Designed miniproteins, single chains, continued (2). Designs and how they scored, part 92

Each design is a single chain, and the fold is of that chain. pLDDT is the mean over its residues in the fold that is shown.

## One batch from the design tools (miniprotein)

Design m7180
Fold by ESMFold2-Fast:
Structure m7180 (fold): chain A 98 residues (1-98)
Amino acid sequence: EEVEKKAEEWAKIIVEQAPLRELLRFLTEDLGLSISQALAVLTAYRATKDPEKLAEYLIELAYVQGKREEAEKARQVLNDPSKSLEEKIKAAIRAVLE
């Protein structure tokens, strides 16, 4: 429930091209990533300015954290052309938060 609300709120902010400072706070304070992990995610995002690349990296992070089943579900959403960008990012955030 709390995870769902956070994922929904931040997915919308990310799709709307949130300032880099807010993204760093989200990744470190809300997702619990280390500074190194957060900087890696932000570097991938900044290279393309593509929120789908941010979602892809969060899914890879979930795999590394041992959340394989959650990561696979998020990957299915990311690869579904009928899903909105917001839904794709929300799925990736949920995979990391679970």
Scores: mean pLDDT 73

Design m7181
Fold by ESMFold2-Fast:
Structure m7181 (fold): chain A 65 residues (1-65)
Amino acid sequence: GEEAARAAREAALAADNARGAAASGGMIKQDYGGEEEGRAAHLGALKGKNAEEAAELTRQAAYEA
């Protein structure tokens, strides 16, 4: 449906924005303390980003088939 097409388009746009942000600002890791709970929350956010990349890879695999 149109909702699926729009979701795919927005996922691609989000990936493009993430790429642009990484190119302009870079990724900086700063750990000045041992807040393990803060690390767990940060890892949760990174897992969310990985899910979007997995969706893109699935789309590309389907396109090649």
Scores: mean pLDDT 56

Design m7182
Fold by ESMFold2-Fast:
Structure m7182 (fold): chain A 82 residues (1-82)
Amino acid sequence: SLEEEIRRRLEEAIERFADQPEVVEQLRRALELLSSDPVAALEAIERAIAAAKAAGDEAAVRELLRIETDLGVLELERAVLG
């Protein structure tokens, strides 16, 4: 499922960017909120993107933008399809 794919990517991103505590904190928050509050999970991803951008990590920014896009699709599907 899309939710399982997003969960897997969040877990991989937490491992990959473990040296960036601000990014990891927001990604863990997004992972916790993914099933219950996808809007709050999106907000956490936006904060992770801001932290990665401040750190100058272009690879992290690109991966997090991809996760944000997928999470936006998931939120829209839940809102429209019930």
Scores: mean pLDDT 85

Design m7183
Fold by ESMFold2-Fast:
Structure m7183 (fold): chain A 108 residues (1-108)
Amino acid sequence: LSAALTSAIPLLSSIAANLSSLIPFLSAANQAEASAIIASINALIAAISAALASSDSIANAAVTDATKALAESIIAFLTASLASLSAAGQALATATIALATALNTLLS
């Protein structure tokens, strides 16, 4: 579990970077939602790092559940936005969905 959580950090960072790159392709409302998701990813990376440092199995379970929930939210958001994006935006969104799916699989 701690090894999976350690591997989740670079996946979360890659998802945040891809979401940041998607912002210019999104509507104003979706830009606000993407920015909120990026903030949630950054908060979660900090929470995972704290849980790993504490070696607390309850904290590790809690951040695992939070990471899976956030990955599902990211997949739902990007899937809903996909049809409104340019071809370049769709390619980046599809790659980001694949990363979020990999994150869920990693933590299963």
Scores: mean pLDDT 84

Design m7184
Fold by ESMFold2-Fast:
Structure m7184 (fold): chain A 114 residues (1-114)
Amino acid sequence: SSEEKEMTILMARLLAIQSGIDLALKNPEGFSREEILNLLNYLLDVYNDIRSWIKKYEPEYVPQVDELISRIESLRQQLAAAKTLEEQQKILGEILSVTKELSKLLLEAMKKYE
């Protein structure tokens, strides 16, 4: 269905970004702060696209998605203000955790389409 196709593309985008965050977390010297912040901007873009899908097809999940988006926005601001590599790595780990929570929520929302 169109619903399944749209979410499959969104999930693929989310997984690609998660892989990028995981790589930055494991190889911090390979990424500039600007590259990491740009990766998080791309993450927020896919979160907003996911929110649009959820609002259209599974509106009961909107409050949970909005909470996860707010957490990512807060963590991105904290990362922009981080002064040490240790602070940056801790925040990236928290962002990765939030993205995994979103993935679980999406799998739950998609149950009726599988």
Scores: mean pLDDT 84

Design m7185
Fold by ESMFold2-Fast:
Structure m7185 (fold): chain A 82 residues (1-82)
Amino acid sequence: SKEFIERLLEKARELVEKAEELLKKRPDNEEVKRILEEARRILEELEELLKNPKDDKETILELIGLTLRLIGLDIELERLAK
């Protein structure tokens, strides 16, 4: 579980970096700003989970939700980057 959280945290950091770089090229793009803000929130949630890693049902469901949100944001950012 901890290793899984660490992998998601790395993916969230990568997404934040990609969004920041795209925002530098498109500073007035509201969709990129939204994706960046959402990615940063997910990063913060993952950092909190990593501080107190638990394998209970509630934590597993939260991790599934965060994973789906990260996938969705990455797809949106990829579409905007084209």
Scores: mean pLDDT 82

Design m7186
Fold by ESMFold2-Fast:
Structure m7186 (fold): chain A 84 residues (1-84)
Amino acid sequence: MSLEEQVEDLEKEVRELEEQLKEAYRNKDLEKLKEIAKRLDEIDAKAQELFLKSKDPKVRRRLIMIQARIGVYLILVHVMLKES
């Protein structure tokens, strides 16, 4: 799998997790929120690895944006779990 394809896959997964996060929060599904947090951590680790391996500025920018979005969603999940 190419680096570009890996980045596209991560972007798709983060979008799907964003929708799942909104639904889990609305439904007060604490177990789903925990699953989402775990998956976000896994994607963040993979994005960091790909960033260190990438020499393409466009790919690096996309990976930075993925990590930034994950950071925001992890903060939101942790706050949601604390409020429960």
Scores: mean pLDDT 85

Design m7187
Fold by ESMFold2-Fast:
Structure m7187 (fold): chain A 112 residues (1-112)
Amino acid sequence: SLTPEEQALRDELRKIADELLSHLPPEVQEEVRKLTDEIIDAVARRDYEGFLEAARKLVEFLKEKGVPVSTAEALIGKIVSAVIQHVRKHRPEELERVLRTARELFRIVADA
């Protein structure tokens, strides 16, 4: 189970997805929620390679569903920002690893 801090991050990521993707079909929103949960599970396990993989799956899913690149970029940017803030506050020794992951994610979004 998630800690209170990890639950707060999960709720923040879900809110970000809901605000940016509320106009999409319910089945698309449900898959985004599932992929967002994979992101939080990886971050909770301190698995930043798993975080990169889960976020890559989210970008590929959005591209497959025809979501505009600008919307996917905004979503990933907000998710990455929230994760960086969480790590900076609770796990500052891991910040460099998360920043490397963030750099790779922005490259993946640009290539999408």
Scores: mean pLDDT 82

Design m7188
Fold by ESMFold2-Fast:
Structure m7188 (fold): chain A 68 residues (1-68)
Amino acid sequence: SLLELLKRLTGLKSEEEYQQARRELVETLVRLLGQPAEAVEIELPEDASSKEVRDWLDTARAVLEAER
């Protein structure tokens, strides 16, 4: 779920874990929307703080809601 992914992202300390969680989020968004990931303009910084990751996820959710 997005909630579980958000919790994981806010606890991550390594770039590898952030990249893995980002891929999981993108896959979840594609399944939820039924659209290619390229249709969603969402960017996550390489070395994002927990706050930046949370803000990014909030932006992603806003994009999803707008597509409904």
Scores: mean pLDDT 54

Design m7189
Fold by ESMFold2-Fast:
Structure m7189 (fold): chain A 67 residues (1-67)
Amino acid sequence: SMPLDLERLRALTADELTTVPGIDEERASAILAYLSENPDIRTVDELTTVPGMDEETARALAAWLNA
């Protein structure tokens, strides 16, 4: 699985997350809530455990972070 740039991910605001294809305000809020509860997230597979996330959106987020 693709590694996550966790430092960059944690620096993002909800507004910045909504620039990722497939992420709206609700999904951005869910991601931020998940990160606060799961600080050790490291992989794309772990992003798919966020409520409302699918593999396509998780993959898009990881690709966006690694760009």
Scores: mean pLDDT 74

Design m7190
Fold by ESMFold2-Fast:
Structure m7190 (fold): chain A 85 residues (1-85)
Amino acid sequence: RLEELRREAAETLLKVGFPFTTILAREALEAKTYEELKEIIEKGIKALELIKKHEILSEEERKTIEEALERLKELLEEVEELLKE
């Protein structure tokens, strides 16, 4: 499941299209543990929430960020459940 979660996180981050999300997508694909993947997803969520709060965004950019945040939060919950096992 780790490989699938890495790919889903990377795809979600890459769709946002910022340089930093592209870097995080690469880091997600390189994550060797659920703990590493969790840290990358949390970093992405935190950064995107700050951008949404403080940056001037088009409606299209805002929608893309909101969709990415929703998906990243879903993936974070799944990773956290797997860490309990």
Scores: mean pLDDT 81

Design m7191
Fold by ESMFold2-Fast:
Structure m7191 (fold): chain A 66 residues (1-66)
Amino acid sequence: DLLEELRERVEKQKTLDGQIDAIRDFLVSQGADPARVERLAEGVKAGDEEAERELGKLFREAVEKA
């Protein structure tokens, strides 16, 4: 059970990282600064709450403009 729980946590983390990478790629495709978006994506993966809030705001604004 503990080994299965650990495996599920690793799989969820990889899924979250993939979602963050997809958001990064989408924002760059919409004209966002690649260097800034890459820093924010890495911050979110590292657990930076401010980076998560900023990346989320940029994503919402880009979706509303599309």
Scores: mean pLDDT 78

Design m7192
Fold by ESMFold2-Fast:
Structure m7192 (fold): chain A 93 residues (1-93)
Amino acid sequence: SELARIAGNVARASTPLQAASLAVLAEEAGLPDMARAAREAGKVTEEQLEEARKMSESEKVYRTSQAIQNALDAGLLTPEEALRLARALFGSA
């Protein structure tokens, strides 16, 4: 899916815990393809994923926002793709 492709690009520019936070937020949003893409592209271990699940909501959002910004700065993500990803992850409230 488009969101899975975008999430994979973000995860490639991410630290392991940033990619893990993205994957967990995608799971919570009911977007399993996106969560899988973030885990695979970010090479997230089971321990890192478990660490991210224990994070506060604000910490997961903060780390994921940093990952999105890093991907934008690296040219791996367009502003339109960043907005689409943010809406999918944070707009579900």
Scores: mean pLDDT 86

Design m7193
Fold by ESMFold2-Fast:
Structure m7193 (fold): chain A 89 residues (1-89)
Amino acid sequence: NNSELAKAYKSLGEAFLAAGRDLVAQAQAETDPEERRELLEEAARYYRLSIEYYRKALELDPNDEEAKANLAEAEANLAAVEAELAALA
């Protein structure tokens, strides 16, 4: 049903957001510039997946305030990672 599907999308959004945060933390500890770049590129990919699944969850449940807040965090985190990647080019 739509309620179970919304919950599943939200859980996927949460998992990818957490994975992105972990990769950013690893990148901050990484001293090799190429490995740091790869970690940030992977973090960006997971943040994009998080955004996709939170958007799907909000299509089914538009009033989920937690999903809205986490979507905003994922979008802000993606922007920060993309800015850092641009500075490395």
Scores: mean pLDDT 91

Design m7194
Fold by ESMFold2-Fast:
Structure m7194 (fold): chain A 88 residues (1-88)
Amino acid sequence: FKELVKKAAEAYRNGDWETAAKYLIEALKKSSPEEVARYLVDEEGLSIAEVGRILALAAKTGSEEDKPLANAGIAAVVRLAVERKKAA
């Protein structure tokens, strides 16, 4: 899943948010939403808000099959945000 997360982050940095959303959904098919969210924030350096934006786009533009994965990702990002704020 790490290569897919790297590709999603790279596409996002290049302004290709649709491609970023597609790679993120593929990563979510291969690993837990919690692991994908942590890797995007901690290893790829995206903000929690940026990851949430990519997932919201995936939920809006994705297939009906992919929408539950995008929503699971959004829930994981919200949990990560709460966890990180509580640790401060």
Scores: mean pLDDT 78

Design m7195
Fold by ESMFold2-Fast:
Structure m7195 (fold): chain A 74 residues (1-74)
Amino acid sequence: DILRKLASLPPEEAEKTVERLIEELGEENLFKAMYAEHLLSKGYSVREAAEKVGKSPKTVSENLEKVRRIVEES
């Protein structure tokens, strides 16, 4: 869970990580990626999550991988 991981970081590291996410994805793509991960955690498929956020499955998968990489590096 991306949001849970961010919430567990020290405030300074959380701020730096959020700034990196916004710089690399933009606010809209970051929000849609996090919302897609939430939908996946509720049992939706990648295809269903992508349809709900208005992106292709490939775009959602690529953005989720990018978000997870940045968060895991923190």
Scores: mean pLDDT 82

Design m7196
Fold by ESMFold2-Fast:
Structure m7196 (fold): chain A 89 residues (1-89)
Amino acid sequence: EKEKLLEYFREQLKEQIKSWAPDLSEEEIEEIVEKVLKELEKEGWSEEEIVELLEKEYNETMSEEEKKRLRELEAKIFKLIEKEIEKLK
C-alpha cells in the first residue's frame, strides 16, 4: 500500500513536470522528481506524512488542517519543480 501510494505520488510529479516542460526527456523528468523528493525531505516532509495525506485524500477523510497541509505540500512541489526546470535553461 505505502509503496503504491509513493509510486502514485512520483507519477503525479512526472505529469506536472511534463505539463510545464513537455520537451524534457523521461530521464530529465525522473532526475527532477528525485531532486524534488530530496528537497521535500530536507524541509521535513517525511514519506510517512505524504502517504498519510494521500490516503486520507483518497478516502475523503481529510480535516481542514490536513487539507491546508496538503496545499502547503503542493505549493512547495510547484516551487521546487519550477526552480529545477529553470536550471535547465
Scores: mean pLDDT 79

Design m7197
Fold by ESMFold2-Fast:
Structure m7197 (fold): chain A 88 residues (1-88)
Amino acid sequence: MKEKQKKLEKEVIEIAKELLETKDKEKAKEEAKKILEELLEEQLKAHPDTPQEEIDRARAKIEPIAEEFAEDEEALKEALKEVEKEKE
């Protein structure tokens, strides 16, 4: 489980780096949304008994979170710093 989270963190970092370099928020939002959807699908495969209410809640959060990442370059920058600290 934790290994899958680490892999997802690396992908989010790559998106954050591209966002900071190009400032292409539209692409960053779309890529973040895709990653969040893949994460949800993995969670559903690992936990097929997940209640529908939890699934609906997770789906509803995908778009707002993707928008937040696209609009808040500072939040992405801070996330990058935190991961760089652990990369030692």
Scores: mean pLDDT 64

Design m7198
Fold by ESMFold2-Fast:
Structure m7198 (fold): chain A 72 residues (1-72)
Amino acid sequence: DVKKEAEKTIEELEKLVDQAEQQGVSAELAQQIADLSEKAEDLIKKSGDKELEKKLKEVNERAQQVRDQHAP
């Protein structure tokens, strides 16, 4: 079930972004966030679920804010 995999991937992505907001972003954590974001985008494209697309956009905006706060 592509939709269920997309939901689970977004939940995992949200947890990593929450961790990054609390602890800061390591290179490893940044890579994990990038990989899960790409996976979620692919799954959402396959499912066509607009609600999941909106949720991913919100999580990606949070991830971008965390990266901007920890930029060199």
Scores: mean pLDDT 78

Design m7199
Fold by ESMFold2-Fast:
Structure m7199 (fold): chain A 69 residues (1-69)
Amino acid sequence: SLTPAQIGALMAQSVAEVERLAKEGKLDEAIRLARETAQHLLDSGALTPAQARVVERYLLEKARKAAEA
């Protein structure tokens, strides 16, 4: 399973990529990446379904905010 350090690194990379895609007008790809990141963490056993939903919402919020900038 993923360590806390690996989860942290994946989250940091996912935030940066989601924000980049959203700023480039690729909001659909940003949304896809947000969902895929949460699903990967769920499938790996790193997160519970409730935690995965929080991660997905967090990344989707980052995408919307970046798209507005």
Scores: mean pLDDT 85

Design m7200
Fold by ESMFold2-Fast:
Structure m7200 (fold): chain A 77 residues (1-77)
Amino acid sequence: KIEELEKEAKKYKELHDKYQTLADGYRSQADALAAQNTPELAPALKEARRQWSEYRLKAGKYKNKADKLETEAEKLK
């Protein structure tokens, strides 16, 4: 029982790391597009910022899930 919770927590930590990496990638893309500051790139900048925000939210969500599962495992001794 405890082992299952710990295994699941590890999977969510892996998902957190993956989505954090994706978020960092889109953040870099958004920063590069913003630096160019051209009207033609405004839609791409908006999309890069949207993707960054979505992946940041997903990363945080999986981090929270992992923390909750670790807490549950500790409560079970």
Scores: mean pLDDT 82

Design m7201
Fold by ESMFold2-Fast:
Structure m7201 (fold): chain A 70 residues (1-70)
Amino acid sequence: TPGTERLKSAIEEAAKEMVKQGVLTEEQGKTLVEVWTSALDRGEPPDVSFLTPEQLEAFEEALGEALRRL
């Protein structure tokens, strides 16, 4: 659906920005996109346990900003 595609694009943008800012490694950014998009396809909550609480807060902020731009 258009909403799912927009969310997927926002997740990719947020992860890319966090890697650029040094909050995530490239591997963490790739894993975040993979686990979140897979979870959306399965209708399951994403497994984000590999992120610190600080990284999760930064992701929520970056995701909100990316959704506003897209």
Scores: mean pLDDT 79

Design m7202
Fold by ESMFold2-Fast:
Structure m7202 (fold): chain A 72 residues (1-72)
Amino acid sequence: SGEEMLRGAERGLEAARRALAAGDAGTGITSAWHAVKTAQEGLEKGELSEEEAKELIEEGRRLVDEARAMAR
């Protein structure tokens, strides 16, 4: 359901933020990437609105970029 997809993406973003706070760039990348992919899939399947998906994808991509910068 859309609610499950939304919650799944939100949990991925939260896991990424916790990983980054702990200095774990690898987990940050994988968790943020999972959130982005979940939001993209939800949008493709019509389970998420364009607005919901956009916010999740933008935040997830930001966290991926932050984690990649930390890993360098």
Scores: mean pLDDT 86

Design m7203
Fold by ESMFold2-Fast:
Structure m7203 (fold): chain A 56 residues (1-56)
Amino acid sequence: AKPAPSEAIKRLEDGETLKVIGRTDLAKKAYEEALKLDPGNAYVVERAKAGLEALS
């Protein structure tokens, strides 16, 4: 079954928070998890990819 859209968005928000507080490795993991949870959601995909690029 497909995961709930709110789970992907919550993981994306976790990634943004972790990035802000300097937990780079956890932020990357959160962005990657958001992509896995809802790869069809353009908002999630674009924001997660931007976050991963910013942390590279």
Scores: mean pLDDT 78

Design m7204
Fold by ESMFold2-Fast:
Structure m7204 (fold): chain A 74 residues (1-74)
Amino acid sequence: SQRYTDLAQQLYSQGRYDDAIHYALQSLSIDPNNQRARDILTQLIRDSSGLSLDQAQRLTDAVQQGIANGGQPV
């Protein structure tokens, strides 16, 4: 999970949002309690969709619950 979190952070800094989202989701599928991966995913959703921080956090929670229930990193 740490490796995927680091990759997501690096890709985010490069503006590769789709790849960064993928690795953040992979990190959360391995460790759902990874706050750093949650924070990266929230920032990515906000930046890519124009959602507010609150809206992006709610969406991140829904995605994380989906991963926890079925391991689906879509």
Scores: mean pLDDT 73

Design m7205
Fold by ESMFold2-Fast:
Structure m7205 (fold): chain A 90 residues (1-90)
Amino acid sequence: SDIDQFRAAVERMLGIALLHDLMGESSEETLKRVEKEGARLKKSSSPETQKMIDEMMEVMRKSVKQGKSISETMDEVIELAKKKIKEMEK
């Protein structure tokens, strides 16, 4: 289902962000790794899930550009994901 695809995408992208942040990579380097995985996930996702992944990527890019930490960026993505999942459960 679209909701299961989206949950899996969120978990994978957040997992990559956490691991590379813990490895001491810059926020910009970490973002590039997440973007690469996001692009891969989009290729196997429905059009609706692709749009949601794009929205998450834009939030991450904006957050990193504003100088926020990866931890702060992950919090923003989690809140967006919670909102999207609740909308899909209707």
Scores: mean pLDDT 84

Design m7206
Fold by ESMFold2-Fast:
Structure m7206 (fold): chain A 107 residues (1-107)
Amino acid sequence: AEAARAAAEAARAQALADYEQTKKEADELKAQAEAARAAAEANPADAELAKFLADAIAAADAYMAQGDAHRAAGDAATDPREALAHYRAALSYYQGAKSILEVALAK
């Protein structure tokens, strides 16, 4: 049905938009975490905090890399349902990265 096709195309566009917004937010949080890490590295008393932030950034980077891979797979997919699934996976991974960084910056 044309309505079902239009709904699938709208869902795909929305998932991509949500991914791009979450990626922007995660990129901004990563910049904040890197700045916090640099400040902690400048003070020998904060060596444990510097390591904690470095470990959190590394974990977020791993999630972001998976998100980037799924975004690329979605862009390459010829089936709109496969593209939608990949964009939703990319969004989920970037939401994970964002959560890791938000928790790290709250401590």
Scores: mean pLDDT 88

Design m7207
Fold by ESMFold2-Fast:
Structure m7207 (fold): chain A 66 residues (1-66)
Amino acid sequence: GTRIRITASRDYTARTPDEISLRAGEVVEGELLGTDEEGNLVIRRLADGRVGRIPLSVVASLEPVA
């Protein structure tokens, strides 16, 4: 998949183990696996290999990583 860097625009608390919690300004690097039916990003996080969902509404930026 495409390697990406996501910067959070605001705090988000995961409601399930399948979601990723974020803090405003937090940077998450991972592999983009796709999107779910609600349009959330599905990624594999680089730091721990965890697959999780991030709402697009809390994404300030999304950049490909070389």
Scores: mean pLDDT 82

Design m7208
Fold by ESMFold2-Fast:
Structure m7208 (fold): chain A 100 residues (1-100)
Amino acid sequence: GVQSSQIINDLIDQVINGVDQSTLRQQITQYVQQGLINTDSVQTTMDVINQMAQERQIMDDAIQAIQNNDMDRVQQIIDQARQQGNDDTARTIQQMVDRQ
């Protein structure tokens, strides 16, 4: 629901701002107990949040590299994203470059 989406976005922002994994687990566990997050696996939810946080950071880094006209850095970010299994993020970055 709307509350679950807001909570997930807040947790992603907390990870980006450096919250530790034990604090993240505790918060997710509390939200599950309150019925605000519907998940049978706290670990799976943590993995999704960490992945989304990583994707946001990769995208921000790529945009900055493109703005700085640092094409070697952009290629490095694309290659690292692919190695991490973030193929959709890598494809999006490549498309941004190709449109310039």
Scores: mean pLDDT 82

Design m7209
Fold by ESMFold2-Fast:
Structure m7209 (fold): chain A 66 residues (1-66)
Amino acid sequence: ATPGTKTLSFNAGGRRASDVWREAAKEGVPRALLLLTRTSSQLFTTEPPDILLPADTSALAEVETS
């Protein structure tokens, strides 16, 4: 991990992508959100759209801590 950042890992299935980003934003300034399913991966470097995530979605968020 880059110094001064925090990586968050959590289940995102059944959640909205924008809600997942906002959850990460509680820990610092979000820099990236990686959404992983068994068939795809999607990286967001800005707040994602308000879309409902498949039940098998895992999330990795990188936030900059102050």
Scores: mean pLDDT 79

Design m7210
Fold by ESMFold2-Fast:
Structure m7210 (fold): chain A 100 residues (1-100)
Amino acid sequence: MEEAIEVLQRELGLPEEKARLIVELARLAEELRKLEGEVREHLSAALKERIAAIKARIAAVNAALAAGEVPSEEELRALIAEVRALIEELKAVKAEAAAA
């Protein structure tokens, strides 16, 4: 964890807080990808649209970083909150499917 934050600070010149938020977003993006795979057959059309929208926003952040543009802390925190909420909703879908 500390190593990834230090690399982002060194390679991209990021403040520690932004580096921490970027690492957290990357971790949450991986968790979302794993959960989506596990519940794929149980997803409603509305949930699929929300997952696609969140993935597009994560891709936009990654594209900005690759171009040397750093998103605001507010944008990063807002996206992290939305990804966390979606992960909890997908966990609920997984639990409901297992109970059926």
Scores: mean pLDDT 80

Design m7211
Fold by ESMFold2-Fast:
Structure m7211 (fold): chain A 81 residues (1-81)
Amino acid sequence: EIEFKLENGQLSASSANENLVLSIPTKKEQGKLPYTFPDIELNDQFVIRDMETGKQVAYGVITDQGVYYVNLETKESKLIQ
């Protein structure tokens, strides 16, 4: 389970799984969870991978409505505002 928090314009992601890494490929940014997003821009895409398996577990996009997030394991999507 990945938890997203938006506080004072700062987006962060956390998980009980210590093997998760978030990357923003267009900005060459990456970090282990818990991860605090640097300067985010409209249409920035991020991916979250499990470092133990190398498998992509989540995908997200920064939109004008909030952060669109897809859990690739459950196939559920949600908008974080």
Scores: mean pLDDT 78

Design m7212
Fold by ESMFold2-Fast:
Structure m7212 (fold): chain A 102 residues (1-102)
Amino acid sequence: MLSLEEFLSLSRKEQLEYIKEQLEEVKRLIENNAPKEEIFEKIRYVHDLVSAFAHKYNLPEEVAQELVDLLRKAAQAVANGDRKAALESLEKAIELIDEIEG
C-alpha cells in the first residue's frame, strides 16, 4: 500500500486509478473469503484515500459523501456476512470514481 504522502504525490488521474485498484482489491479479498479484519483494514485505507482526494481537489460534498456512504455500506455488509451487498456497494463506488475521472 502507498502511504498517504505517496498517494498525494500522484497526479489526479493516477490517484483516481489507484483508488479504483484498491476498491478492486477489497472485492478480491471478499471473493477469496479473507479475514474480516483484513477487509475492514483495506476499506478504512480506501476511505482515507477518498477523504484525502476529496479535500485536495474540492470534490462536491454530495459526491464525497456518496463515496463514504458506499464504503460504510460495504463494511456493514461484510460485518453482517452479506457478501453480495458488500460487492454491490463496492461496484457502485468504482462506477462513481469513473464518473469523477470523466
Scores: mean pLDDT 88

Design m7213
Fold by ESMFold2-Fast:
Structure m7213 (fold): chain A 69 residues (1-69)
Amino acid sequence: SGVIEYPEAVLGAPGATVSITATNTSSGPPVTATITALALGPDGRLSTTTQTVTLAAGESKVITVTVPA
């Protein structure tokens, strides 16, 4: 396993598509990153969607998630 520094959660409008770049800054084996998208609904409640990506050492990937509607 390795260590990744990236935003764990992204807040967006319901139904919006958000993109985030995750980078594995380790020199070790590939690691899996999890990104959570959050929506603030009309009732003031948060809803979430998650997506995962696997990153090799020194790799950066753009992760696209849809904010729950």
Scores: mean pLDDT 68

